# Designs tried in a protein design run: designed miniproteins, single chains, continued (2). Part 105

Each design is a single chain, and the fold is of that chain. pLDDT is the mean over its residues in the fold that is shown.

## One batch from the design tools (miniprotein)

Design m7631
Fold by ESMFold2-Fast:
Structure m7631 (fold): chain A 87 residues (1-87)
Amino acid sequence: MLSVESLLKKLEEIEKLIKEGERALYEENDKEKAIELYKEAAELAKKTIEEIDKYANEDPGIGFLLLKKKLEELLKKAEKKIEEAKK
């Protein structure tokens, strides 16, 4: 079942993965670990967006659309961090 609660938990997990990636890159100087963590964040965000898109066919309302926008922003952030870490 897709719910606002489950989406908020996925948002927290994605944000945690990005923060752990930042720690690996900037504190541990572990570029490879940072890239892996950012990739995990991007994959989770993409999968969650796909779940919302499936639910959107059933008219999910404004709450799911706002959460999708936040997930799209996190996906873009994670992808940008992967690109920066590869440099």
Scores: mean pLDDT 80

Design m7632
Fold by ESMFold2-Fast:
Structure m7632 (fold): chain A 72 residues (1-72)
Amino acid sequence: STGAALRLTAPPGQAEEVAARAEEAAKELGLDVSVEVTGDTVSVLLNGATREQVEKVVEAVKDLVESVEVVF
């Protein structure tokens, strides 16, 4: 299994909502997840996630964010 780190840019004032949605999506998939909010940036660490699981988390947040950066 591979892990991934996501860097999400939220619209102003929406970072906490984005963080909550990402954490919920990851937990529904049974993933070990860490989420950190810094200003309008949401950092999500998905430990041991498969590519398909990472894609599902991205799909859950893509309409809420201005940008998504994925590092495997």
Scores: mean pLDDT 82

Design m7633
Fold by ESMFold2-Fast:
Structure m7633 (fold): chain A 123 residues (1-123)
Amino acid sequence: SKEEFKEEFRKYLDRLLRELGLPELSEEQKEEIINTVYEAKELIDKDPEDDNVYIKAYNMILEKVRELLPDVPEGKRETLAFHLLEYAVTGKELPLLSEETVLSMSDDEKIAHLRTLYDLSRS
């Protein structure tokens, strides 16, 4: 359910921020991220075969991360946003990719990765 997704994701978000060495967020800021990630999940679930929905979902998450973490370097914001998008796609905690790995991926490689994760999570 929506509430189960949000509750499990809230626990994961705390670990993800700590593991990526990011500053602690307020409970209100965490709720904004959780709501944005869930909205991204709904967009993807409506049309998972359209590559453009993954781009749109990523941009929604990245814009929220930029708003809430303006003093964090862009590479770290992009790295966080990508891991948040993986959770939107799968609903699961995945092994963390390094910042170098995330930043080295082209948009096409990111889309291919996310589509593969989507298929595996629903098979």
Scores: mean pLDDT 88

Design m7634
Fold by ESMFold2-Fast:
Structure m7634 (fold): chain A 114 residues (1-114)
Amino acid sequence: AAKLGLEAAEAAIAGDGEKAEAAAKEAGKAAGTEPARMPGDALSGGVAAGVAAVAAGVSKAVGRSSPKLGAGAGANAAQGAADAVRAGDEETLESAKAAAEEAKEAAKRALEDE
């Protein structure tokens, strides 16, 4: 689970919207979380939810409480970043990248605990 979250976060940081979206879908599926699917207003909902979920997920994953939480945080961050890249919103992309970087570090720590 944590490995998929790491892949999603790395794809988001790289700015590869298609890869980030695919990785977010896989990570979300592994985490068993429906928030990875945002059918409407994806930019607005995805960015706000993604940043908030990553912040919460980072705190949980850094504490080594659950690899599933790390995967979910990464999936939400990647989805938000993918939507931001697709829309060309520079301010939103910067926020999403910062959140994804935090999620990447948290996911790496969760993987080390495996």
Scores: mean pLDDT 53

Design m7635
Fold by ESMFold2-Fast:
Structure m7635 (fold): chain A 93 residues (1-93)
Amino acid sequence: MKVEALEQIKRLLEALAAGADPVALARELAEIAESLGFHTLAERARELARNRGSREAVRDLLKTLFIALTGEYFPLDRPLTVADVEEAIKRLS
């Protein structure tokens, strides 16, 4: 479900902020994107996991998934935050 997927994005952002391994988070992101039918995003996430992608790269791909899932504009020059995801969950709940 859309709200459930947003809650997963929030969880991954919180884990990233807490210092979790970006490779492990990229693998989880790939599974989430694949389950939602975002096959291109899933492959990008798998590439980040294989190539030891940076924390910033994982955060950017989470923002890309958030935009794809919500269909809404989001500033390119600002990182996605937990608060942004919480607002989207409240709006769609």
Scores: mean pLDDT 82

Design m7636
Fold by ESMFold2-Fast:
Structure m7636 (fold): chain A 55 residues (1-55)
Amino acid sequence: FSDEQVQLTLDMGAELQAVVAEADARGWSDAERAARINAVVADYHARLAAAEAAE
């Protein structure tokens, strides 16, 4: 793992925590929470794959 890949993983974790906190604060539905979490995870997976493939 590169430092960039590690940092992306940490950033994803922090963003997921923020999404959960905001969902609780704003009273989002379970479906809305799941959609936001899935979108964040998908975005970071794409970024991680791009970083891994970069030469």
Scores: mean pLDDT 78

Design m7637
Fold by ESMFold2-Fast:
Structure m7637 (fold): chain A 85 residues (1-85)
Amino acid sequence: MLRELALRLLEAEARLAEAQALIAQNAPKSVLISHLNQVLADLDALRAAVQAALAEQPSPVYQDLLQRADALRAEAEALKAQVEA
């Protein structure tokens, strides 16, 4: 469980970094929005899974994962708003 959630967070971080690289390369807006929507969907699913784990067993590790997922989601939303402007 924990390892799977941590790997999903790392995958979301990597995908967000890919989105930033695509923005720097002037990729088409439709491609950027599609990519960022996928990152947001993955983060929403991860956040729900971490919240479920935290409800079963309150743990600083799960709390840290939730905070990191929330921060990454806010970053992805900001990038999407920037691309849509």
Scores: mean pLDDT 84

Design m7638
Fold by ESMFold2-Fast:
Structure m7638 (fold): chain A 55 residues (1-55)
Amino acid sequence: SAELLAELRKLAAANPAAFAQFAGADSADEGIALLERRATDEQIRGAIAFLKGTG
């Protein structure tokens, strides 16, 4: 969903390296693009929960 992706982008901007490593991507932008194309809403919520725990 657009709302989950917007929240993910905000959190990824705060910790881009941690998010890129979590997503298995070379950058935060690549990680977001991968999740946008391939992930379920539940997987996006998992990424948000991870980033909240990291900050």
Scores: mean pLDDT 77

Design m7639
Fold by ESMFold2-Fast:
Structure m7639 (fold): chain A 104 residues (1-104)
Amino acid sequence: MKEKKEEEEKIKKLVEAYRNGSPTPDNLRYVARVMPIQGYYIPLAELIAGKTERFTPEQIKSLEAMYKNLTPEEREIVEEIARLLDDEDELLRFLAKLAIEIEK
């Protein structure tokens, strides 16, 4: 999509709904935390960033195998998410952007 202005407005709307504690659509909640895009990018990013507190040893092993088999493009996405994990606002904005791209 070329209308970066419209995309930015859409991203702002999604992030705002999440940020102000209002009930968010199930899809946005999934994108933001539990099922970004293919449902594994955030867990993989957390693994790469060393933030594995929520994972069992078996899940960590599975995620390591998944990460090894990512395409270069998927790896870029995971690395970007990993970089943004400590900035929740930027992470949510990035995830909203990915959700919009996937929906196309």
Scores: mean pLDDT 65

Design m7640
Fold by ESMFold2-Fast:
Structure m7640 (fold): chain A 94 residues (1-94)
Amino acid sequence: MIEELKKKAEELEAKDPKSPEAARAWFELGAEYYAQEKFEEAIEYFEKAVKILEEYDPKSPELAEALKGLGKAYKAAGKYEKAEEYEKKAEKIE
């Protein structure tokens, strides 16, 4: 599943760098790594999802969800300052 999710995300992003479908695939990959307690990898993939969603729609519920995921991953990695920054960003989305 993880390898298939990664390949799908890479293919979607290559065809459209602003694809919300690519962002969702990166988010799902981040969530899978988070579940495995691989928090540094989870951060990497959640950051990819956030970057795409910020360009697609900076007020989307999907961006708020991705920012919350990123905040949780940073907190789990012991990076509390960055976790708080991303949690606050999620709260500002309408």
Scores: mean pLDDT 84

Design m7641
Fold by ESMFold2-Fast:
Structure m7641 (fold): chain A 81 residues (1-81)
Amino acid sequence: MLPAYSITVTEDAAGNVTATITTENGVTSTGTPADFDAALEELSKVAKVEGFPDLSALSPRAAARARAIVAARAKMELQLL
């Protein structure tokens, strides 16, 4: 399990989404929707990636925010492995 963390999601007027996760230990990770597939691919090389959410049921805007958060989380899990 990840340690306690905070998530900040920013979205500009053009719909560009960035998620930042910061743990209580000061470890930070940032993700964008474009990072989603690459971050999960890297995590899958070193860890079992079962249980990530199916994003197909979400609206495009909700999916973009969710992908940014998942990318940031996957990058953080890679840093903690």
Scores: mean pLDDT 69

Design m7642
Fold by ESMFold2-Fast:
Structure m7642 (fold): chain A 65 residues (1-65)
Amino acid sequence: MTEEEKARAIESIEAILKEQGLSEEEIQRAVDLAKKAKPEAIEKAGVLLSLGEVERALAVLEEGL
């Protein structure tokens, strides 16, 4: 995963979480987790979020630390 791909994936995650009604604080926490997570965890979380699986996506990011 390139730095540009990672940045775009994080932007996508942020947009989906905002659409799902998460608070700005919850979104910021998820973004901070994604910045520290392994590329594989970010990619998997993005897929889960596209399926509406918010809780599982956040767990994957946390496990990716």
Scores: mean pLDDT 78

Design m7643
Fold by ESMFold2-Fast:
Structure m7643 (fold): chain A 84 residues (1-84)
Amino acid sequence: SVVSPEELRRREEELRRRGENMELVITRRADGSVVLSANTAGADRIVLESDGPPEETEATIRRIAETLQRTLPGVKLTEKVEQP
C-alpha cells in the first residue's frame, strides 16, 4: 500500500500532538539507580529502567531522552530526585 503525502502529514501532526501531551522524566532514585518515564495526558505510561553504574546509566538515559525530544516536537523533559 502507498501512503499519500496528506496521510503522512496527518500522522506527523498526530505525533506532534502526542509529543505536546507527553512528559519525559529522568528520576534519580534513593538507591542511586536512574529511570526514564514517559507520561501522557491520556494516562499511558512507559518506564525504562536500567541496572548499572549510576553515571553510565544516567548518561545513556539522557541520550535516549534527547533523542525522543528531537523525534517528538513539544515533549517536555524534567529531571528530579525521588524520595523513598
Scores: mean pLDDT 67

Design m7644
Fold by ESMFold2-Fast:
Structure m7644 (fold): chain A 93 residues (1-93)
Amino acid sequence: SESEKQAFLKNTLISKGIPSDDAERLANAIVSYLKNTGELDTSDEALIKDLPGYIAVLELAPKKTRNKILDAIANGDKEKAGGPILFFQAIKN
């Protein structure tokens, strides 16, 4: 479910040293993206493989614009998410 995927991603990000507030926002963005693309059934193992890319996007995002970039990721807006390269790193790496 959406809530189970959110909790899993948030806890996994926290375990990797991401601050709780950032982990929650990123987990919400990933879950929204999966929901919008019809991929909510993606396995936890597959999501873990993509986490380095999601973490890289979060770390490269300017602190003042982080929420705007995360909203863009959730909506699949590659241009607003820092361009195609950062978006592809979030979903492939």
Scores: mean pLDDT 67

Design m7645
Fold by ESMFold2-Fast:
Structure m7645 (fold): chain A 77 residues (1-77)
Amino acid sequence: SKEAVKTVVLIRLHTISLQTDIALAKRSPNIREQLLANARTLRDYIVAQVQKHSSILSPEEQRQIDSTLGEVEEALK
């Protein structure tokens, strides 16, 4: 449905925002700690949304999101 498509797009946009926050943290050491804290909060939100909407995500979309979350986890160590 159009509603399901909108939900998937929103999850993907939040995932891109999370990638951007991680990239900015690497380039801005003076605010890195705050950016990483914000990234942890956004990651937790994305994980909850993916769990709630897993039935409308394709296997390919799930893999792409999981791959991005794995990269984020590595950056948050």
Scores: mean pLDDT 79

Design m7646
Fold by ESMFold2-Fast:
Structure m7646 (fold): chain A 95 residues (1-95)
Amino acid sequence: KVKELFELGLQYFNEGNYQKALDYFHEAIRSYRFVDKDTRDLYLEIGLNAIKAEYKLGHKDVAIISLKSMISVYRNMGDEKTAAKVEKELEEIEK
């Protein structure tokens, strides 16, 4: 069901309805549980898309803070590769 909520969020995001996209991404995150690497990869995708929706809504400061928080979480987990990927997303927003 988490994946279904994420897919609905992506549909609304692609239609330019960023508020509905964000609502579905938040529901997907609330329903999420950590199990393995594949579920962590899904969490990353949902989180990044939620942050992109915040940015599209004009909430740039929220998006930047959320990306910095996500970088710290992945670094604290020892996942430097994922932290670097999130850092690249932060660089794109700060341009």
Scores: mean pLDDT 81

Design m7647
Fold by ESMFold2-Fast:
Structure m7647 (fold): chain A 70 residues (1-70)
Amino acid sequence: GSSAESAAAVEALAREEGSDRVDARRAVQATIDLGSAGGAAAVWELARAEGSDRVDARRAVETMRAQPDS
């Protein structure tokens, strides 16, 4: 997986939930399923920083896109 694929998965999850915030556990699982350990870690750190089990989808996507994809 790539950070771009992880970002797309988070965007899809936000659209499915009809919210700008997504369940952090579901977002982490989606990034892990794509093989993006970095994406999963970024979502967990964002959830911890916000003190919530839900994360801002836009911030998660921007964080993932900022990582150099290999």
Scores: mean pLDDT 71

Design m7648
Fold by ESMFold2-Fast:
Structure m7648 (fold): chain A 87 residues (1-87)
Amino acid sequence: ANELSREVLMAVAEASLLVMGLHIAKKMGDVEGVRRLAEELRRKVEEIRELARRVAESDPELAERALADAEALEAYAEEALRWAEAA
């Protein structure tokens, strides 16, 4: 339970670093970097969702928050990909 909760929190933290990387790449006009980081963020979102499903029985509140974070992160990745397509 504690280890799985740590994995959830770590995955969310890693996703936050990817969001920061996306923001920097976008500021630099690095269209290819934005595409790569957005795809990495999508993979991290799927990891967060799977970890949330696993922790749901022992920590349903953490699972609910992690799923909400995953939804927001997925929307951000989709917006970043749309930005890259427009460039």
Scores: mean pLDDT 87

Design m7649
Fold by ESMFold2-Fast:
Structure m7649 (fold): chain A 95 residues (1-95)
Amino acid sequence: PATPAMLALLRAGAASLEEFAAQLPEVLAEARAAVAAGDRRSVASLYTAVAIQAIAARWLAEQAAGIDPELAARLAAIAAELEALAREIRALMDA
């Protein structure tokens, strides 16, 4: 069973990830611009940042499962969006 502190941390983490998820179109646009400019370092940095956030979102979704199913579902949806963006940025790097 979750403590009130654990639930508060999970909700804070979800809020931060939702805020980041709202900016994904801008992150993708920045990645595309960096690829067009030949700036491989910026693309790699963006990929790493998105990949780390995807791992964090997935882990938080797993921690929320069985505690708050609605929060777990929202975190899982964010994880899926971040994973999709990471794959898209990776494809841009490999092209």
Scores: mean pLDDT 85

Design m7650
Fold by ESMFold2-Fast:
Structure m7650 (fold): chain A 84 residues (1-84)
Amino acid sequence: MLLEEARELALKKAEELGIDKGTFYGVFTLIERALAEGRVPPGLSEEERKLLQEMLDRIRKAKTPEEVADIIVEAAKKFQELKK
């Protein structure tokens, strides 16, 4: 699955950008669960929910692990910024 192949690529990019590893894995787990269940998981803010929905749509249309990795990194960075 593209998501599994993208995980290591996304983590490496996230580390280069200074994204917290815990935040990265948290976001990755939310994306993985949402893709499996076809729905955004509970416990998110309105902004986080909207962001995750947009990222999920982009991931479903992605054709390469690199594209998925870039989307995950963008999501993790934005989620980290929302937790200020």
Scores: mean pLDDT 78

Design m7651
Fold by ESMFold2-Fast:
Structure m7651 (fold): chain A 59 residues (1-59)
Amino acid sequence: SIEELKKKIEELVKEMQKTREEYDAALKSGDFDKVKELQAKMNKLRKEIRKLIEELKSL
């Protein structure tokens, strides 16, 4: 349903925000291995969010 898709998008957006905070902390601490890992995670989350938004628009 539209409501289920919206809730899933909201949850992924919140996870993205949390991941960005971890990314900022890793940058400040100079943990570049963690920075690379978090960049990959953000890219994956962005793709998932985009896919769900397109599904929502198709309804």
Scores: mean pLDDT 86

Design m7652
Fold by ESMFold2-Fast:
Structure m7652 (fold): chain A 65 residues (1-65)
Amino acid sequence: MKQAEIDARVAALQAGTRGGMEAAGLPVRDLSPGEIAAIRAAVETFDTKSPGETGLAAQKARDAA
């Protein structure tokens, strides 16, 4: 996975989290730098350990696009 793809997936996850907060009536906030870093690390680890399009997370991202 290239950096641009990682950035796109992280951005999609941030947007989904924000939307979830709005739907729940919680104060909408951006993710902390630590939360963003954890998501990025998970995306990178998934790509490194498993070929791209093989997991449920990849399938959900495709369905959302």
Scores: mean pLDDT 63

Design m7653
Fold by ESMFold2-Fast:
Structure m7653 (fold): chain A 79 residues (1-79)
Amino acid sequence: SDAVKATADSYADMAIAANAAGGVQAGIQFMQNLYKVAVDSGDLAVAEASLSRVEASSAQQGLDASRDTAQKLLDQVKK
């Protein structure tokens, strides 16, 4: 769904922005909201794409807690 993709992309952008501003806990919360929206809609491909964006950004910024959370959520999507 285009609406699910737009919502997931918005949460991913919010997570990346929060992480860049030093709000790692807020970033993790936005990432969890992204996961919930995508899973509830059954659009696991959107979840994988959006979480991969947050994981890559977190890894580039050296944010271990955010990166590890994204990796854990990605593993749940792939099951």
Scores: mean pLDDT 81

Design m7654
Fold by ESMFold2-Fast:
Structure m7654 (fold): chain A 95 residues (1-95)
Amino acid sequence: SLVEEIKELIEELKKAKQEERVPLFRRIDELVKELLEKYKDNKEIRRLATRIGASEGVLILQYAMNGKIDEKSYKKIIEEMEELAEKLEEEIEKL
């Protein structure tokens, strides 16, 4: 499933070196866009998927502006993305 792929990518991000992170963020962004198209009429799923996309967007912007991601921000945002992915999975399972 799309959410299982996102969860696997989040696990990869936990172990990823700085230079490996941006391609993983871009893959999550692609999966978020697929979720938004698939569940366009589900407000809660759209909200959760949008929040995951916003989280990775913050990290991409930080990398673009500073050439690196702050490790404290990284760890916090990855934990938030993991929690959002679990909630997203629960909402999809209710359908």
Scores: mean pLDDT 85

Design m7655
Fold by ESMFold2-Fast:
Structure m7655 (fold): chain A 117 residues (1-117)
Amino acid sequence: PAPDALVRGGDGSILSGEGFEAEVEIALAQIGAAIARKMGDKEALREEADRLIELGERAAEAGANEAAAEAYLTAGELYAETGERERAIEALRKAVELARPGSALEERARRALEEVE
């Protein structure tokens, strides 16, 4: 029951608009994660990590690969902090794959992955 592709022809948002919305939501999720960390709420940290995975998928589909990589990096770090090692590794690997080659974001993701592995 995926939406019909034919129904989505020509209705009006530039791809960059969808990517920008994902970038804003990613920033809000990162703020929520920072609040949860301050409160010591590991369950809330995991929920924010789950949200960041969904936002990262949306950003990647919109072609916003750097925003997607940043979302996956943050999610991986949150999963590592909550003891979800396997999910952390999966998210960090996606961050490395989507980050621009040679970027600071790729280096950060690779270091985080090495620390979890």
Scores: mean pLDDT 77

Design m7656
Fold by ESMFold2-Fast:
Structure m7656 (fold): chain A 86 residues (1-86)
Amino acid sequence: MESTEEQAIEIHKKAVDIAVKKLEEAGLKEAAEALRELYEAQLAGDAEARERAAARLEELLKEHGKEFEEAVAEAEKEAKKKVEEE
């Protein structure tokens, strides 16, 4: 049986994929790319890429913070449903 930790990782991965798609559909392509880059850098353990992507996201959050937060929150809810669905 998959551990709770492994399930959390899978939910996070799906949440990122869904959030990226929602941001692209909303016309926030730069935020979508920054989020994807941050996730890929986290998986690769690339500290420089992670810092760069995080800084870019932080800058975009100042301009589109509400839209970004809504997309991420909705993506997390959808990802949980997809992973926990029988």
Scores: mean pLDDT 77

Design m7657
Fold by ESMFold2-Fast:
Structure m7657 (fold): chain A 90 residues (1-90)
Amino acid sequence: SLAEETLALAERAIEYAEKAIELAKEAGLEGEMGVVYKGAERTLEEARRAAEAARRGEAPPVERVVGITLAAIGDAYQAALLAGKDPSLV
């Protein structure tokens, strides 16, 4: 169902956003990493809200949840790069 597809995307977004936050905390929160950390926290909140809505059968627009997921992936990739790690770990 659309709600199940939306939930799966939102759960992936949560995973990526949490990974970005963890990488940022390990690397320190100065300069660009502080910006990535704040962005990842916002994306995590949006992803969690989307997952909760999908679990209630309230499917947000898939396009919006795709956008949240792409943002989360981007945050994790950028956090890995700034931490001096291989972005393939994302």
Scores: mean pLDDT 82

Design m7658
Fold by ESMFold2-Fast:
Structure m7658 (fold): chain A 102 residues (1-102)
Amino acid sequence: SALDELVEKLGRIFRPFAERVEANPETDKELVLLVLILQEKLIAEHAGDLSRFEESLDKLLEAGGISEEQREEFLNTSIEELVKKLLEKGVITEEQAEEILA
């Protein structure tokens, strides 16, 4: 399905970053969180159901992974802004950013 293709694409794009995180547990937790938020938002938008994204944020809040303020910020942060932040922080390349936004 198109959703399965998106999940595979995201897995491929973020594999180098995931390998870096696995090799270095001191990796910036903010970057790990931004990648997770971007992936969940893309999946929810592709599924045409943003309530899936809200549910993901609620689970993170309940688990203590994010604050209430971060929940509101992530609800209001666009996919384009999340991609730009990851590009600026060196998590993805310009080519990967274009592939995500295509």
Scores: mean pLDDT 83

Design m7659
Fold by ESMFold2-Fast:
Structure m7659 (fold): chain A 98 residues (1-98)
Amino acid sequence: HMEKAEEIQAEAERFRARADEAVSKGLEYPETRPLALRVRGHADMAVTAAEEAIRAFKEGNEELAEQYIAGFRDHMARMEAAIAELDKKIEELKKQEE
C-alpha cells in the first residue's frame, strides 16, 4: 500500500503546483479574482481528499481510500474547468489592455 500512497502524494503535489500557478495569474486582475478563489477552493478540497486517501491506504482500508481518490479526481476535474475559464478571461483582459 505504500506505493499507492506515494503515487497519490506525488500527484497531489503536482496538482497543487498547477493550482498555485493558476491562482497567482488570476489574482493579477480584479475581474479574475473570483475564478482564482474557485481554483484555490477546489485545490484545497482535492489536497484534503488526497491526504485522507493516503491515511486510508496506510491503515489498510482500500475501500475508503478509493472513495477519497474518487473525490480527489472530481475536485481535480473541477479545478481544471475553473482554470480553463480563468485562462480565457485573462486572454480577454489582455486584449483589452492592448
Scores: mean pLDDT 82

Design m7660
Fold by ESMFold2-Fast:
Structure m7660 (fold): chain A 60 residues (1-60)
Amino acid sequence: SVEEQLARLEAEIMREMVEKYKELYEKHKNDLQTLIEEVSKLGKEMQAQLRERRAEILAA
């Protein structure tokens, strides 16, 4: 069902976001300004990806 596909997508994106946040923290933990900027950028990218993939599921 579409509902199951959307729930699965949200779980997948959340998992990917957590892993990428961990990578950013390890890379930039001594530069808080860069860390905040990179986290903000990742958040926007993840939101855009979720929006795009939701639209694909709803169009199918």
Scores: mean pLDDT 83

Design m7661
Fold by ESMFold2-Fast:
Structure m7661 (fold): chain A 81 residues (1-81)
Amino acid sequence: SMEEIEKLIEEIAEILKKAGLSEEEVKRAVQNLRELAKANPETALKSLKQIKELAEELLKQGERGKRSLLALIDYMEKELK
């Protein structure tokens, strides 16, 4: 459902904030996640759950994890456009 999708995106945004991403970087990530969900509606919920799990694991890696999260956001932006 859209409610579950938006909740997962909000949960991912909170993880990104905890990882030390700026407000602008978090905003880019949220936009990319919404575009991903629109592009792949049949798999959106599963994909967002997997992205959340990945973000939680990267959060545990400190500055290295933050760099990986930023790289993932850049990758998603290029693939969706």
Scores: mean pLDDT 83

Design m7662
Fold by ESMFold2-Fast:
Structure m7662 (fold): chain A 94 residues (1-94)
Amino acid sequence: SQSALERFIESLSDDEIALMMQQAAFPKVVEENKDLPDEEQAKILKEKSAEIRAEVAAWLAAGVSPRAILNRLKELLGLSSRELLELLREEERL
């Protein structure tokens, strides 16, 4: 459930959250740009990844809560609660 996901997110370390946010950016960007030439896809992924990492680092430095950061990423990247849960499950498999 969403409440269980929110409690789980609050239990995560800053490093775990940063890793999940990095992984969240890649699947969405790849799917939206899969029909573009490889060179253009690589450029978009690099630029988007750098932008998201910089934003996340700024939010963490400003003391923004992990829950608020994830909500901002859901809005910015169009992630569903299902996509976020799947990313968390993937991290648990490693």
Scores: mean pLDDT 58

Design m7663
Fold by ESMFold2-Fast:
Order: structure tokens, then C-alpha cells, then sequence
Structure m7663 (fold): chain A 93 residues (1-93)
């Protein structure tokens, strides 16, 4: 339980860093942080499956928006992924 809560918090932090990297135009760092966040969110899945699933879904949309050059949508989706990862962390307490 504590380990899953820790992973959900790490996912939220890395999704936040991904959003910041998108704002700075650093697409490579944004993708790297989103990948780490998705890995941590998947480890939180057993205790908060709905929120973890939504976080991963929004991370995927953020990556797709970045590939399409839509930086504003990439930031928006990365921030949503961070919010759902935080909700997963709260449920994993």
C-alpha cells in the first residue's frame, strides 16, 4: 500500500515535469518524463485502477499532441495526467 502510494506520487511529479518540459519546448525531456510517469502510474494501478488508467490515457494523448506539434494540448493533457496520478496517490494512502 505505501509503495503504491509512493509510485502514484512519483507519477504525478513526473507528469508535472513533462508539462513543464513541454512549456519550455523540450520535447525529448517531456517524452522521457511522461514515460517514467506512466511506468509509476501502472505500478499504482492495483490500488487506484480508474485514476491510474486515466493518468496513463492522458499521458498518451499528451505524446500524440506533441507529435502533432500541438504544444498547448500536450501541456494540457500532461497536467490532466498529473492530476489523476495525484488522485491515485490519495486513494493509495
Amino acid sequence: MEEAARYARLAAEYFRKAAEAHKNGDTQKAVDYAGLAATYASRAFPVAPEDASLAMGYATKAMQAAWNGDTQKAVEYAELASEYARRAAEKAR
Scores: mean pLDDT 74

Design m7664
Fold by ESMFold2-Fast:
Parts: C-alpha cells; sequence; structure tokens
Structure m7664 (fold): chain A 94 residues (1-94)
C-alpha cells in the first residue's frame, strides 16, 4: 500500500494534522542538513531514521492530546514509516 493510499483512509482533518507535523519536522531537518556532509550516505541515513523516529513520537503525542482513535494513529504512524523507508532508499541509490 502506498503512502497516498494510507492517507486516503484518514479524514481531511487528520491529513491536515499530518502535514502540519511534517512541516514542523522539515524545518528541524533542513537546519541539521546544513551541518552534515551530503556525500556521507551513512550520516544521511542516520539523520533520516532519527527524523522518522521524532515524527512518530510527535504523532503519538498529538494523538493523546486530540484523543485520536487508535486505528487512525496506526495509519499515521504507518504513513510516517513508509515515508522514512522511501527516503532511505533514495539515499542508498545516490
Amino acid sequence: MSVSELLSKLSPELQELLFEILAEGYEKLAERLKTIDLSDKEALKALAKEYGEELIEKIKKKAKELNIPKEDEEILIEAARKTTELQLKEIEEM
């Protein structure tokens, strides 16, 4: 199942929430990328994994704050994991 197919199972409100979490995470990721040698695949993979873990923890925190159903939380987490897997694949293929 693609990330797009997973997202289609979420309400528009939950899709918007995921995009807000991604936008906030992206600013931190962009700042860290300035300090990393972009030719170091292992450093880039480590950063991608760390970013993915931080994203999942942020999703869990928001799910508790907003009383998001467990089934929707699992879809959000799976979408985040799939996105990290795609990033790792692209880094490997550089």
Scores: mean pLDDT 77

